# Designed miniproteins, single chains, continued (4), part 46

Each design is a single chain, and the fold is of that chain. pLDDT is the mean over its residues in the fold that is shown.

## One batch from the design tools (miniprotein)

Design m13572
Fold by ESMFold2-Fast:
Structure m13572 (fold): chain A 100 residues (1-100)
Amino acid sequence: MLTEEELRELFKANLPPELRTDEQIDFFVDIARYIMEVLGLKEPPRSLEELHQALLELAKTTTDPADIAILRSVADELLKSPNPLLQKLGEEIKKAIDER
């Protein structure tokens, strides 16, 4: 498993420049660590696209009400972002949860 510093460097390399603020990187590191724990992954999502796919798979497959609540919270935070890419990600996660 990558350390928090290695995850930060990975996201700095793979996120679009407009999402490479320390606050955004911290947010994506926290989400990646959560996904790794819930799905039992040894390696984190390496890009925004991989993170998006992992969150969508979790949203479609999880039956745990606590995990659903966390995913809704993540989607709501993404929807509050002024960044259109993060808003789109939040909408897609929320839709995946609501379609269950």
Scores: mean pLDDT 74

Design m13573
Fold by ESMFold2-Fast:
Structure m13573 (fold): chain A 77 residues (1-77)
Amino acid sequence: AATRDAALAYIVRAAKELGDEGVDFHALPADEFLTLVEERALKLIDEDEKQGKISPEEAAAIRATVRALVDAARAAN
């Protein structure tokens, strides 16, 4: 549960940051938006790992879960 909850939090944070930068989910193809969200979420995980906010083990688990959630979302479309 903890890893999935963390991965969802990074996805939400990524989507919010992209929205604040002017990216509109409704203006993009779903697969393109999912790619942008994945890239931003992975970048945020890397930054938090480098800052010591999460362990390397936690970061690896969260990255894998983010990728799995994005892949599942692509498969649903």
Scores: mean pLDDT 84

Design m13574
Fold by ESMFold2-Fast:
Structure m13574 (fold): chain A 80 residues (1-80)
Amino acid sequence: MTSEVFATSLAVFLASEKSSKKPNKKVIEYLEKAIEAAREGNFREAAEYLRKAAEAAKDDKELQETLLRLADIVERVAEE
């Protein structure tokens, strides 16, 4: 099971965004929803929120690429 590991990793990104000089409120909102979904083991929903967070992070290419990679990994885990 990866729910705690994913939730912890997403919490690190959330903390980083909140600590930024110009925190993106939409990225924060979607990351919080993705963390909640991941903790519940709802990896498909978590992947959807990660993609929405990536869309909101258009001005941060590194964060956007990381979020898209995490969404792909989480979606793969959700599939049997």
Scores: mean pLDDT 75

Design m13575
Fold by ESMFold2-Fast:
Structure m13575 (fold): chain A 64 residues (1-64)
Amino acid sequence: SAVQEVLEAGAALAAQLPEEARPAVERVTFDAAVRVMGGTPAAEAIAALRREAERLREQALRAA
């Protein structure tokens, strides 16, 4: 399902980020899943999720 694709993408991104960023990644993954349930294509939601995760990664690495 589209929701499953988003959740799997979010889990893969969370595994690649510092532990400090995980709650934020979980939040944006949840937001992406809600958008997909509302009709957003999975590919579009995943692209936005990846962009946000990259931003969070940079912030976490600078804060550490």
Scores: mean pLDDT 81

Design m13576
Fold by ESMFold2-Fast:
Structure m13576 (fold): chain A 97 residues (1-97)
Amino acid sequence: SEEEILEELKKVVEETKKEAEEILKKVENGELSEKEAIIRWTSLALTAAGKMTDVEIKAKQQGLYTPEVKQAIDEATREINKILLETSKKIDKIFKS
């Protein structure tokens, strides 16, 4: 259903935010080196992209790729990109200090 697609998008955004916050906490606590933080951030970015692609394919296959769903996917993609960019900047700042 359209509601299931929208809930899946919300879950991808929430999971991406939680993992980004976990990466930052581990960096701040000295549990992740700069290299380990970059690898984990890159894995998060690839995982989020893959999950977003899966949601879009599912919507198209089920005939649920409406303008509203397209807009929701675009909005979720922008939010994920914002989370990833802000996390990358914070990681960079910590290791330059």
Scores: mean pLDDT 90

Design m13577
Fold by ESMFold2-Fast:
Structure m13577 (fold): chain A 89 residues (1-89)
Amino acid sequence: MEARVTVTINTETKEVKVEVEGELPPEAVEAIRSAAEQAAATHDLSTGEGIQAAAEAIRRAAEEAGLEAVVGSPIVKGNEVTLPLLVRS
């Protein structure tokens, strides 16, 4: 099974939005959201290093949930960082 996941993090408020195109177990979606929230709290997402660290944390959370995940190129627009993921069960 394959799904596209879009994680958007607001660098000012640290609010995380997770959008799923396809079907994933609810626990996997929550693992991705939790990892994104922790990454936003821990790393400075205004920097490339912080964005890369967040991408790795999210990818690892998906792997720990039993999924194969590939993180695409980050998209930065104003105060929002968008991380596209391709996920397979």
Scores: mean pLDDT 82

Design m13578
Fold by ESMFold2-Fast:
Structure m13578 (fold): chain A 70 residues (1-70)
Amino acid sequence: DAARLEAAKNAIKALLAASEGGKVKKEHVVNVLSGAKLFAGLSREEITAVVEEAAKELGLVVDEETISKP
């Protein structure tokens, strides 16, 4: 869903802007989105998949625990 992907991109950008290290925990992004109505009914694994796709589309580095600027 394009709307969920855009919401995930916005959440990642906001959390990265608040991070001095240019790195955020993937879990923090998932937790933010899990509280949103747009993501209601999705499993944590489904939300994580959207977050990972959004981060990759933003050109960010995705590892097991974190999303970071290249």
Scores: mean pLDDT 83

Design m13579
Fold by ESMFold2-Fast:
Structure m13579 (fold): chain A 99 residues (1-99)
Amino acid sequence: DEIKKIGDEFKKIVEEMKKTLTPEQRREFARIYLELSEKMLDLINKYKRGEITKEEFDQEFEKLVKEALERASKLGPKAKEYMQKFIDLLKKYYEILLK
């Protein structure tokens, strides 16, 4: 079950973040991630409606990824690393949903 594996990896990263990031860093990380996930969901909905091509979807997705990583980098190098891992998992999850 690919979805279950994604969930398990997500939980592992969250437990690691609790040990390495402050509560303030985790709150700001959560805000960045939530905003990113909502914007990505909007892109998925546009793609599902045929309003954009897969190529356009991939380009806009990478733009959102870059923005989130830049924002997370201000919280520290560990926060940027965790954001990248979260985005990789989110991308896999959304690829399953788009099929």
Scores: mean pLDDT 85

Design m13580
Fold by ESMFold2-Fast:
Structure m13580 (fold): chain A 97 residues (1-97)
Amino acid sequence: AAAALLAEARALLPEARERLRAEIERFRREGALSEEEIRELVERGLAGDVEALIKGLASAIARVAPELSEAELEELVDLAAGAAAAHEARLRAEAEA
């Protein structure tokens, strides 16, 4: 069971990373959401809206991006993409139960 969840999360990781990068660039260009809006998106994301989770994480990263080195930004993107992929894998497993 744990190995199957990890395999699914790894399979979802490249798409989660690409979606997250696209949303980060959009928020950096157009302006990041407020801390309150980010919180609401993350809460909806954890409740099952993976799209809201990605948008919330992307906006949060965009807000701190000017204070980070390129390497630190890439590390944050990888961590956030991993979290989003793992959450989606978990939701898929729960839907099949």
Scores: mean pLDDT 83

Design m13581
Fold by ESMFold2-Fast:
Structure m13581 (fold): chain A 78 residues (1-78)
Amino acid sequence: SREALIARLRAFLASLGLRASEAAVERILDAIREKLRAGETLTKEDIRALLEAAGIHPDDERLERVGTLLVIVAGELL
């Protein structure tokens, strides 16, 4: 379910020392889905900006790992 995916993503973020609310994760996934549906390319800077707007400030390594997972999950929800 969507709720289970959000809970798993929050647990993954927590394992990396990153904290996010359920609502913040939903907003990030919805924003990524809209860009993917529009056929837009998501840059590393786009993902960083979405995470920072949610109060998440990853380093480059965590950004790469989190960004890849977020795009995959958002694609599954299309």
Scores: mean pLDDT 78

Design m13582
Fold by ESMFold2-Fast:
Structure m13582 (fold): chain A 65 residues (1-65)
Amino acid sequence: MVVSEEEKKRIAEELGLSLETVDKAIELLKKYPWPISLEQAEEIAKELGVSVETVLRLELRVRLL
C-alpha cells in the first residue's frame, strides 16, 4: 500500500492518533492480506494501544487511499 504523508496526517487527525501510530498501523496492515480478520485486528489494536474499532477504521481509510 502506498499512503501519502498528507493521507497519513488526515487519518491521524480524524482518528485522534499520532502520525507515529498511523505509520506503525500501515506497516502492520502490509503484513496481512485484505480484509484482515477480527483476530488480526485485535492483535494490531494491542500492538498500537488503540481499540479494535480504531484499527478497523484505520484499515478502511488506508485501503480507500
Scores: mean pLDDT 77

Design m13583
Fold by ESMFold2-Fast:
Order: C-alpha cells, then sequence, then structure tokens
Structure m13583 (fold): chain A 86 residues (1-86)
C-alpha cells in the first residue's frame, strides 16, 4: 500500500527538482487569481502531494509529469476560491 510518508517524500523530491518552475507558477497563480505568492506556493505543495499519491498508485516515475498534475490541482483550487469569492 502507498503510505502518506512515501507520497510526502515524492512531493518533496518534485519540489526540490523543480523549485524554480514552482516559484514561477506561484507568481503566475498569485497574479491571475488575486492570492498571495505564499498562499499560491501552499496550494502548489498540496497539489504536488495529491499528484504524488496518484503517481504512486499509477506507477508514474516521471517527476515532470507529477509536477504538471500538481500544478493542475493547484490552479483548479485557486480558480474555485476566486469563484467562491465572487
Amino acid sequence: MVTMEEAERLADEVYERFEERIEEEARRLAEKYGISEEFARKLLRFGLLAASIDALYAGETDLERILEEGIRFAEGWARGLKRAAE
């Protein structure tokens, strides 16, 4: 069974490997959705955790694909939050 500890380790590996791109995405989400860069970074970390859980169940080993999925989760949440505020 996939453990939460394994998912957290994989998410941390993706974050460390792609830190520069994650910081760029945090700025993009903050500007587009009217949230702070720090909050956008937190959404990205949660997205990477969710994507890492999915990757471990699917046997996905491509860290860039895990990153792309994590970004999709984070942007979906940011979009939902903006909609709820309007």
Scores: mean pLDDT 86

Design m13584
Fold by ESMFold2-Fast:
Structure m13584 (fold): chain A 72 residues (1-72)
Amino acid sequence: DKELLEEALRAFDEGRGKEADALFVKLSEESQKEFLAYEAQRLGDIVKEVVDRKETYGVTAEDILKEIEEKK
C-alpha cells in the first residue's frame, strides 16, 4: 500500500515516531524495506550534517573563546 507508506514516511519526517511505528507494522514487507531504506538515508544525511557542523563550528567556537580570554 503506497498510500500507507507515504503516511508512514510523512509521520517520520514530522517527528511523529509513535504514529510512524504504528503505520510501519501495517505495511507490506516490500513497503517496510522501502521505509527502512528511506529512514537510513535520512539519518545518514542528518549525521553527516551534524558531524560537519560540529567540526567547523567547534573549531570556530574554540578560537573565539581563546581570543576572548586573551582580551580580558
Scores: mean pLDDT 68

Design m13585
Fold by ESMFold2-Fast:
Structure m13585 (fold): chain A 62 residues (1-62)
Amino acid sequence: SIPEPDSFAPSTEQERRLAETLPEDLASLPEEQRPLYLDALAELALSMKSKELYEALKEAAA
C-alpha cells in the first residue's frame, strides 16, 4: 500500500531507469534489504511525484 501523490511531475531518465530495473534490483538484494529498498524508493516516488516509479513500486509490492 504505497500512498499516491496528489499530482505527478514528468519523470526523469533516472527515475524511469529505476522503474525499469526494479525487479532485477530487488532480485540482486539480500532478502532482508528488499523492504528497506522499496520503502526508500516509495519516499523518492512521493517526493519526485514520479508516475513511472510509483506504478513500478505498486506492481512490485503486489
Scores: mean pLDDT 76

Design m13586
Fold by ESMFold2-Fast:
Parts: sequence; C-alpha cells; structure tokens
Structure m13586 (fold): chain A 91 residues (1-91)
Amino acid sequence: SELEKMSDEELREALERARAEAERILATDPDPALRAAALANLELVEVLEELLAKHGKEALVKIANNEDEELRKEFEEKLKAARERVRAALA
C-alpha cells in the first residue's frame, strides 16, 4: 500500500490538497454532478483527517487493508452519513 510509504505529514498534505480542490469546485463549477462529487470528496477528506488525528496513519492503512473491523466500521459509518447528506442535497 502506498499509504505505508507516506509519512503522516505527506498524507496530511495530500488530504489538504484534496480538500482545497473540492472547495475550488464547489466555489466555481455549476455542474451539479461535479459539485456532488466534490461534496462527497470533501466529506471523505474530513472523515480521513478525523481518523488520522484520532488514530494516526496506521489506522488508515488498516482500514485500506481491511485489517481492523472496529476501525473499518467507524470509517464506513462516518462515510455513509457523509454520502447520505450529499445525496439529500441533490434530491
């Protein structure tokens, strides 16, 4: 996994860049499908930043590799809630 090769700082910087790009799309793009994708990506980044801050990079590696059921469940529950909010905004 590429995550195992990244430092915590490099991963945080990658998440910050992803957040900035999503915010740029939401500010500038009129396409509702692209805006919905940007909202989903922004909330995904927020969930990953929260888990990184709470558990560290190794937790994200374990989630990616499906090695920790409790961490995977926490991630999936947070991601599901975020995606439901995005879907509701499009209805």
Scores: mean pLDDT 78

Design m13587
Fold by ESMFold2-Fast:
Structure m13587 (fold): chain A 61 residues (1-61)
Amino acid sequence: ADKLVDQAHEAAERGDLQKAIEYLEQAIKEEPSSEIYFMLSQVARAAGDDKLAAEYQKKAA
């Protein structure tokens, strides 16, 4: 789980927001957690997808 989250963070740092979302979506398929859903909501919002961000934020709560 942690490895995919680390890869997502590195992708986001590079500005590759689509890659970051892909890594985080793989992480939640293996081990869903509120922290990963929250990270997905933040990356989706940064990518300009407010609807996707709101959906993941709801799952993080």
Scores: mean pLDDT 80

Design m13588
Fold by ESMFold2-Fast:
Structure m13588 (fold): chain A 117 residues (1-117)
Amino acid sequence: SELEEAARELMREILDALEARPAAEPFRDAPDASGAFPDYLSVVRQPVDLASIRARVEAGEIRSLDELEGLLMTLYYNVELYFDDDDPLRAQAAELMAEASRLLAEARRRLEALRRA
């Protein structure tokens, strides 16, 4: 439907905007992929990175802004779960999530306007 394609385009716009931020660099790939954190998968049951989220949007597995928000929140909570309070990655994840929340709110307003048209 037109609404499904609009939601997909909005999700692409959000991911493009997030990936362009310097704060996104540590979250483009899963930490376990680098081998730097050998216990990562013992602590984090659902590893999530921006590349895997984008792949799932393109595959049609993520079909709504709410589903995208859920995965971005999982990425944020995984950082809070694995890294300690003094780790700069927690601040970077918080910055990324704050921007994601802003972009999601804007996208939801645009999608609602389209539903009413």
Scores: mean pLDDT 86

Design m13589
Fold by ESMFold2-Fast:
Structure m13589 (fold): chain A 67 residues (1-67)
Amino acid sequence: SKEEEARKAGEEVAAKAPEEARELALQAYDHSIAGDDAGGVRALLALPEEAREIAAQAATAASKALK
């Protein structure tokens, strides 16, 4: 499905991060897919700067795959 393709794209970007940052990036992505924009923003703001950049890249890759 497109959701599976989107998650795989996000995971491939997140895989370049340490495991802890990867989990946080996927958490922000899950909020985005659920349409919880406020929850997604809060999750991103709670991340260290390094993890935040990777989470943004993962979300962008997933969003592109969903189109």
Scores: mean pLDDT 64

Design m13590
Fold by ESMFold2-Fast:
Structure m13590 (fold): chain A 69 residues (1-69)
Amino acid sequence: SEIEELLKKIPKESKNDEEKEIANLYVDAFLKTKSKEEKKKIIEKGIEEAEKKNLEVPLKLGKKLLELL
């Protein structure tokens, strides 16, 4: 699925520890949370953090994940 491909891509394309931390939040949202609403909240929080810290990779890929939910 497109979501599975994105979840594999995010950690691989992460350039620093801050980006990897947000990437792990996205992965954990899909692996550990069954609720669509809870996944959305976690991803939105990761997007906010990425935007605040100017982290382009998790920002772009997080928005894509949110579109697919």
Scores: mean pLDDT 78

Design m13591
Fold by ESMFold2-Fast:
Structure m13591 (fold): chain A 65 residues (1-65)
Amino acid sequence: GPTYLYQVTADIEIGGENGIHLKKGELFTATETSVPEIWKVESQETGQIGYVTKELLDERAKIVE
């Protein structure tokens, strides 16, 4: 699916193997997966990949474009 550019509006701290740590102001890309409500995210700063819910994205990040 399409990939979107997001900016963190509040720190994201998700532990575990599929987790990701992103600080306020950092940029990351998000891509919708085949699993409902789960999005693949990749930090532009570190290249770290994680999986998050769409709800978390809407609460803690905003689309830049």
Scores: mean pLDDT 82

Design m13592
Fold by ESMFold2-Fast:
Structure m13592 (fold): chain A 100 residues (1-100)
Amino acid sequence: VPSAEEIEAAERGLLEALDELIAQSTDPAVVAAARRVKELVRELARALREGDWERARQLLEELQKVIAEIRARFPDNPVARAVATYAQLAVQWAREVLAA
C-alpha cells in the first residue's frame, strides 16, 4: 500500500490537471462535471489515507457513474473527454491501492 505522502502527491497531480481543464472550459456544464470529479477525487484520496476501504469502494462506484454520465452527455467535447480520462486514471490508481 502506498504511503499517505504518495497518496497526497497523486491527489495533488490529479487536482492540478482537473483545475487546468476547468480553466480551459467555456461550457458551465463541463465545468460543473469537472468540479464534481475533483470533489470525488479529494474524498477518495482521504478515504484511502484513512484506510476507509468501504468508503473508498463507494466513491469508486460513484466516480464510475460520473465518468459514464460525462461520456454520454459530452461525447464530442475534448475537455470533457480529458476530465473523464483523468477520472478513469483515478479509478485505476485507487483499485491498485485497494488490491495491494
Scores: mean pLDDT 84

Design m13593
Fold by ESMFold2-Fast:
Structure m13593 (fold): chain A 56 residues (1-56)
Amino acid sequence: MFTEEEILALSDPEAKEALLQTARDHDDLGLSVRAVAKKLGKSIEEVIAFLLKALE
């Protein structure tokens, strides 16, 4: 699982890929979703919508 600090240190594409990898690995997704939302300046709901589309 990536920490919030680790995700915030990544570039935006790297942070998105880290989120997708966390989801595929069945890790604790809640912290990663929040960290990516904060980094991208998006809502948690928008990040979840991105993740659901990407996992199709």
Scores: mean pLDDT 76

Design m13594
Fold by ESMFold2-Fast:
Structure m13594 (fold): chain A 80 residues (1-80)
Amino acid sequence: SPEEALRPLREAQAILDEAKALKDSGKATVETLEAYVKRAQQLLQIGQQGGLLPEVLAQLQAYVDELQALLDEQKAKEAA
């Protein structure tokens, strides 16, 4: 179904929204964000294997990239 096909995109968006909420509340950790990046990368792979449209895969990649940026920022904060 169309809803099932777009599940990876919706899950990745929910992960990004949660990561942003954790950052805004000061509760973000490297451990949690690493797990989120790994899950979003898995969702991108599932979308690629499932034949999602290129524009949908591009949006999924953008979510992965934003999660990676949040992780890199948190790593810098914890290293300081």
Scores: mean pLDDT 88

Design m13595
Fold by ESMFold2-Fast:
Structure m13595 (fold): chain A 75 residues (1-75)
Amino acid sequence: SLEEEIDRILKEFEEKAREIKKNMTPQEALDKIFELSREAAKKIEELAKKHGLTDEQIQDLLRRLYEKVEEILKE
């Protein structure tokens, strides 16, 4: 399902971002996490568009990703 695929993208992003934060300097981690977030955002947007979601619904999904980015960076 769309929900399962999005959850998978978010989980993969979270796991990779936390590993990066653990193993890199703060500045390098920020740059790499930002790159991963852009990749995840593209995947979410493309997947949601394929399923006929509205721009507003896509923005809600991207907000979930951005909130996850902020949460990880605070840790």
Scores: mean pLDDT 85

Design m13596
Fold by ESMFold2-Fast:
Structure m13596 (fold): chain A 64 residues (1-64)
Amino acid sequence: RPAPDPRVMRLYYQSLSMDIDTAVAIFDANLDDKDRRQVMIAWFMRTLNISPPKAEQLVDQYLA
């Protein structure tokens, strides 16, 4: 199992108090495509209380 990257986890927790546009901009500036996608999926699941498949669809729309 991949251990959580402390840098990625820190950005994730800090972003939970931000609006969606600000959180996405921070992830885009600080994370590679793989980490950004995973963090955004987790962020949408937590902030919007949605299922993983729905979060994945929303993230794919933002990354397109």
Scores: mean pLDDT 75

Design m13597
Fold by ESMFold2-Fast:
Formats: C-alpha cells, sequence, structure tokens
Structure m13597 (fold): chain A 66 residues (1-66)
C-alpha cells in the first residue's frame, strides 16, 4: 500500500540521514530532524500513530500530485 511504502521510505531515508549527519558532523538540529523522520517510519499501530501517519501520508500525496 502507499502507506507501507511511505513508512518504508521514511525509515530508510531517516536512518541514512542519521548516519550521514553523524559522519559529516552536522548540527544538532540536523540530527533531530533526521531522527524525527526515522521515528515517523517506525510508528506503531496505535490510534495516535494512525492519525499522525495519515496526516503525513496526506501531505506526501498532496506534494506528489503538484
Amino acid sequence: SLRDRLLKVLKEDGKREIERVKKEGGTPEDLLIAEAIYHMGNAKKTPEDERIIKEAFDIALESALK
């Protein structure tokens, strides 16, 4: 599903970005953003996480259609 693809991309890209920031010595803000992306991809199937993932999915879909 598009949701599963979004979660996979967020998890993979977030992990890659964390490694890049740590290797290149980026700012604390860069690391926080990378970790936030990674954790979004690891969201659990709770009502709260479902809402957050749905909102993120809707934003990503809107961006892809423009």
Scores: mean pLDDT 70

Design m13598
Fold by ESMFold2-Fast:
Structure m13598 (fold): chain A 59 residues (1-59)
Amino acid sequence: SALEKLKELLAQGDFAGAMAVAKDNPEEISPEEARELAREGGASEAQAEQLAKAAASPA
């Protein structure tokens, strides 16, 4: 699933990949889930906010 892929990318430190997955899968990844997963993956608060915004407003 997109959520599993997002979690894997965040665990690997691939924030750019995580952003792309969140933007491409707004139906599977909520902004709240994106934010929580980013924080759990060790991303900064700014990165967590950015990922949540990507999930809320896909390109």
Scores: mean pLDDT 77

Design m13599
Fold by ESMFold2-Fast:
Structure m13599 (fold): chain A 76 residues (1-76)
Amino acid sequence: MSIEELEKQIEELRKEADELEKKGYTPMAEAVRNAIDEARKYLKEARETGDPELLEKAKEVIENAKQAIDEARKAL
């Protein structure tokens, strides 16, 4: 997975967070936005260093955020 693909997934998560906030799920929206900020930090460092481990960390944060959204939606 490339930096560009991960940035696209972050944009999708941002849209999900905006929809959650609009529906009144503010704590979940904030958790997703925090995950976006963390993933963006890893992507910035990966872009500067070329370290594949930082790409894996960004991917893990993104996947964990997606799983949390899916679990929250199933509970609703």
Scores: mean pLDDT 81

Design m13600
Fold by ESMFold2-Fast:
Structure m13600 (fold): chain A 81 residues (1-81)
Amino acid sequence: STLRTKLKKKISELRKEINESTTIPDSEKKALLRDLDLIESDLKKPDLSTETEIALALSIIGIEEDIKALKENPSLKTRSV
């Protein structure tokens, strides 16, 4: 779907932002990248419902907000290891 294509593009953009950040600690980068890998795996499922696509979109927004917060305060814990 068009939404799925946009979500995949957003995941790629967020991965680049995480990897290029000089302020996010390596441990938090690993956690964020792992979460993005899990979301991308879910987006590849053949029987993905519209409701699930929306839930994944909300998860991506949450990760984007966490990235912003970590850039402003690198000691903030936003993800479970």
Scores: mean pLDDT 81

Design m13601
Fold by ESMFold2-Fast:
Structure m13601 (fold): chain A 77 residues (1-77)
Amino acid sequence: SLEEERRRALREALEKGEEREASEEFTEEERKKFEFGKELLRMMLAGESVQELLDFAEKVGAPQFVLDDLRELEALL
C-alpha cells in the first residue's frame, strides 16, 4: 500500500539523516534546525503531507540537507 511504502521511505530518510549527523559537525543553531527537521519527519510518519512539511521546514529555516531529504521523499511518492 502507499501508506506502507510512505512510512518505509520516511524511516529510511530519518536513518539517512542520522548517518549525516554522524559524519558532520553542527553548531548549536544548526543542531536546533536539524532536530526540528527530524521532528518534521516524525510528523510525516503520522500522516501529514510532504508539501505541508516542506512549507513548514522552509518557514522555520531548516538546514538544506533536511530540505533535500524531504524533497527526495516527495519524489519517491
Scores: mean pLDDT 68

Design m13602
Fold by ESMFold2-Fast:
Order: structure tokens, then C-alpha cells, then sequence
Structure m13602 (fold): chain A 98 residues (1-98)
């Protein structure tokens, strides 16, 4: 892992275990409802089932290699991160494409 990605993972874990967790989750759910299509959700569900407990980096790399459109890749990645409980990482991805 790069130092920057390790810092993001640490921040995500801190938020998940802190008082901000429900607020971040609610904001992510609102953005996912606004931006993510049913087709992107279906693809994200398939990725989530395929990778199970695999590291987030492996999921991100698979998405990068298999989804050529950057916006579509970001939206699918955000939904997978949400399904894995990485709400802060999902929020960062969603806000990067607004």
C-alpha cells in the first residue's frame, strides 16, 4: 500500500468507529441514490460477491482494468466500498467526481 492509501484506510476505520459514522453513511447513501444507476449497482454486487473478503486495493485494480470509463469505474467502486462498510472511502470517491 502507498502511504496515502494507508492514511485513507486509517481515516475510514476511525470514522467507522466514531460519532461521525452515521452522518457519513447517510451522506454516502444520498449520493449513491443520486448518481449510481441500477446497472452499476448490479455490477458492483457481482464484484462484491466475487471478491468477498479480498483487500480493497484488489477490488479497485479489478475495476480499473475492467471498466474503461473513469466516472463509471468510480461509481461502481464507491458502491462496492459502501457495501463493504468503507463509508468514508466511498464518500471521498463520490465527491471526487462531482
Amino acid sequence: LTPDFQALLARDEEIENGPEAEEVKSRVEELLKKYVTDEQKKLADEIFERFGDKPVEKIALWILFNIPNVRDAALVLAYVLYKRGHYYLALEVLESIQ
Scores: mean pLDDT 77

Design m13603
Fold by ESMFold2-Fast:
Structure m13603 (fold): chain A 56 residues (1-56)
Amino acid sequence: RRPRVRVEVRLDANGQPVLVFRHEDGVTDPSDPVYREATREMGRLLDALRAEREAA
């Protein structure tokens, strides 16, 4: 069965954008290929969000 990964962007206490990964089955493993792929892709989005945050 194909695991579905839910990605959420949450602000830390310091106002830093934090990426939170959550499997629909309730288990999150950073070694998962799906998790790693999403992290790589979302990494760019987080960088853009951080730059915007700093400018604000």
Scores: mean pLDDT 62

Design m13604
Fold by ESMFold2-Fast:
Structure m13604 (fold): chain A 68 residues (1-68)
Amino acid sequence: MPSYKELAIALLEHETRELQARYPGAAEELERLRDEAVARLQAATSESEIVAIMTETGRRVRELVARA
């Protein structure tokens, strides 16, 4: 079974691809945010860290697409 971390990374990668297709002007920044978040998720050692990373990444993505 995939771990919670593996599922979080897979979801983030999937959502980033969809957002890049919808907001091509933000594609590079979305990729940068994804790469930063994936690196942080890989380094995370607890479920609470994963939740915090996902929450902050979602906030940053929302701000980015709102200005795209």
Scores: mean pLDDT 83

Design m13605
Fold by ESMFold2-Fast:
Structure m13605 (fold): chain A 62 residues (1-62)
Amino acid sequence: SASEYEALGERFLMQGKLKEALEAYLQAVNLDPDNGALNFRFYMLLLNAPPEIRKEILAKLK
């Protein structure tokens, strides 16, 4: 579920694994695209990511 991917993303953030966290949050957003709060959280994390990570994640958006 979206909540499971969100929890996975939070766990990766606690481990300092930002790219893996963003990939998990992207899966959560894809499962619950109408969730404005989840979308906002994902994009806030993405915009504060290093340029190389941000570019990789942006390339996965459809």
Scores: mean pLDDT 83

Design m13606
Fold by ESMFold2-Fast:
Structure m13606 (fold): chain A 96 residues (1-96)
Amino acid sequence: MEEIKKRLIDHLKGKIKEPLNEEEKKAAEEAGKVFREMAEEVEALLASEPDPEVLLERVRELFLETFLKIFGEEFKEEAEELAERIVEALREELAA
């Protein structure tokens, strides 16, 4: 089960190009559903939070909480790495 979570994280990072097996696909679909719900919360924050630094910090916290809820505390380092990538991408979008 830990190996499935690791493969999903590696796939999310673009490290794996192989198609997901049935168990990995099901886990990815469940994770994707939770991340879509998180994305809706991020859109609401973008509409309501005028301070970009507060916005980025809330997005980081929301992503970390969501990721750890899905994958577990054992993947905290991967969660922090991906959270920084998301915050960097969002900062670039806000600057454009």
Scores: mean pLDDT 75

Design m13607
Fold by ESMFold2-Fast:
Structure m13607 (fold): chain A 79 residues (1-79)
Amino acid sequence: MPKTLTELVMELIEAKYNPEVKKKIDLYRKLGKARNELETLEKQLADAVAAGAPQSVIDELQARIDKVKEEIEKLEKEL
């Protein structure tokens, strides 16, 4: 459900008083999302290989996996 205007205002006030905490929370959320995306892409790669997909599709999935791994490494360095 969309948050109420009051809840959004309270979150903005809290973030203003604790900007470093807000930044760390945002980094952890991005890291969690990237890790979930990596797992999904690895499953898609395994399925594509098993299905005999064209090499171009396999190469595209592998390139996406490599990019997500680089993003995870960058996010972990910022934490």
Scores: mean pLDDT 78

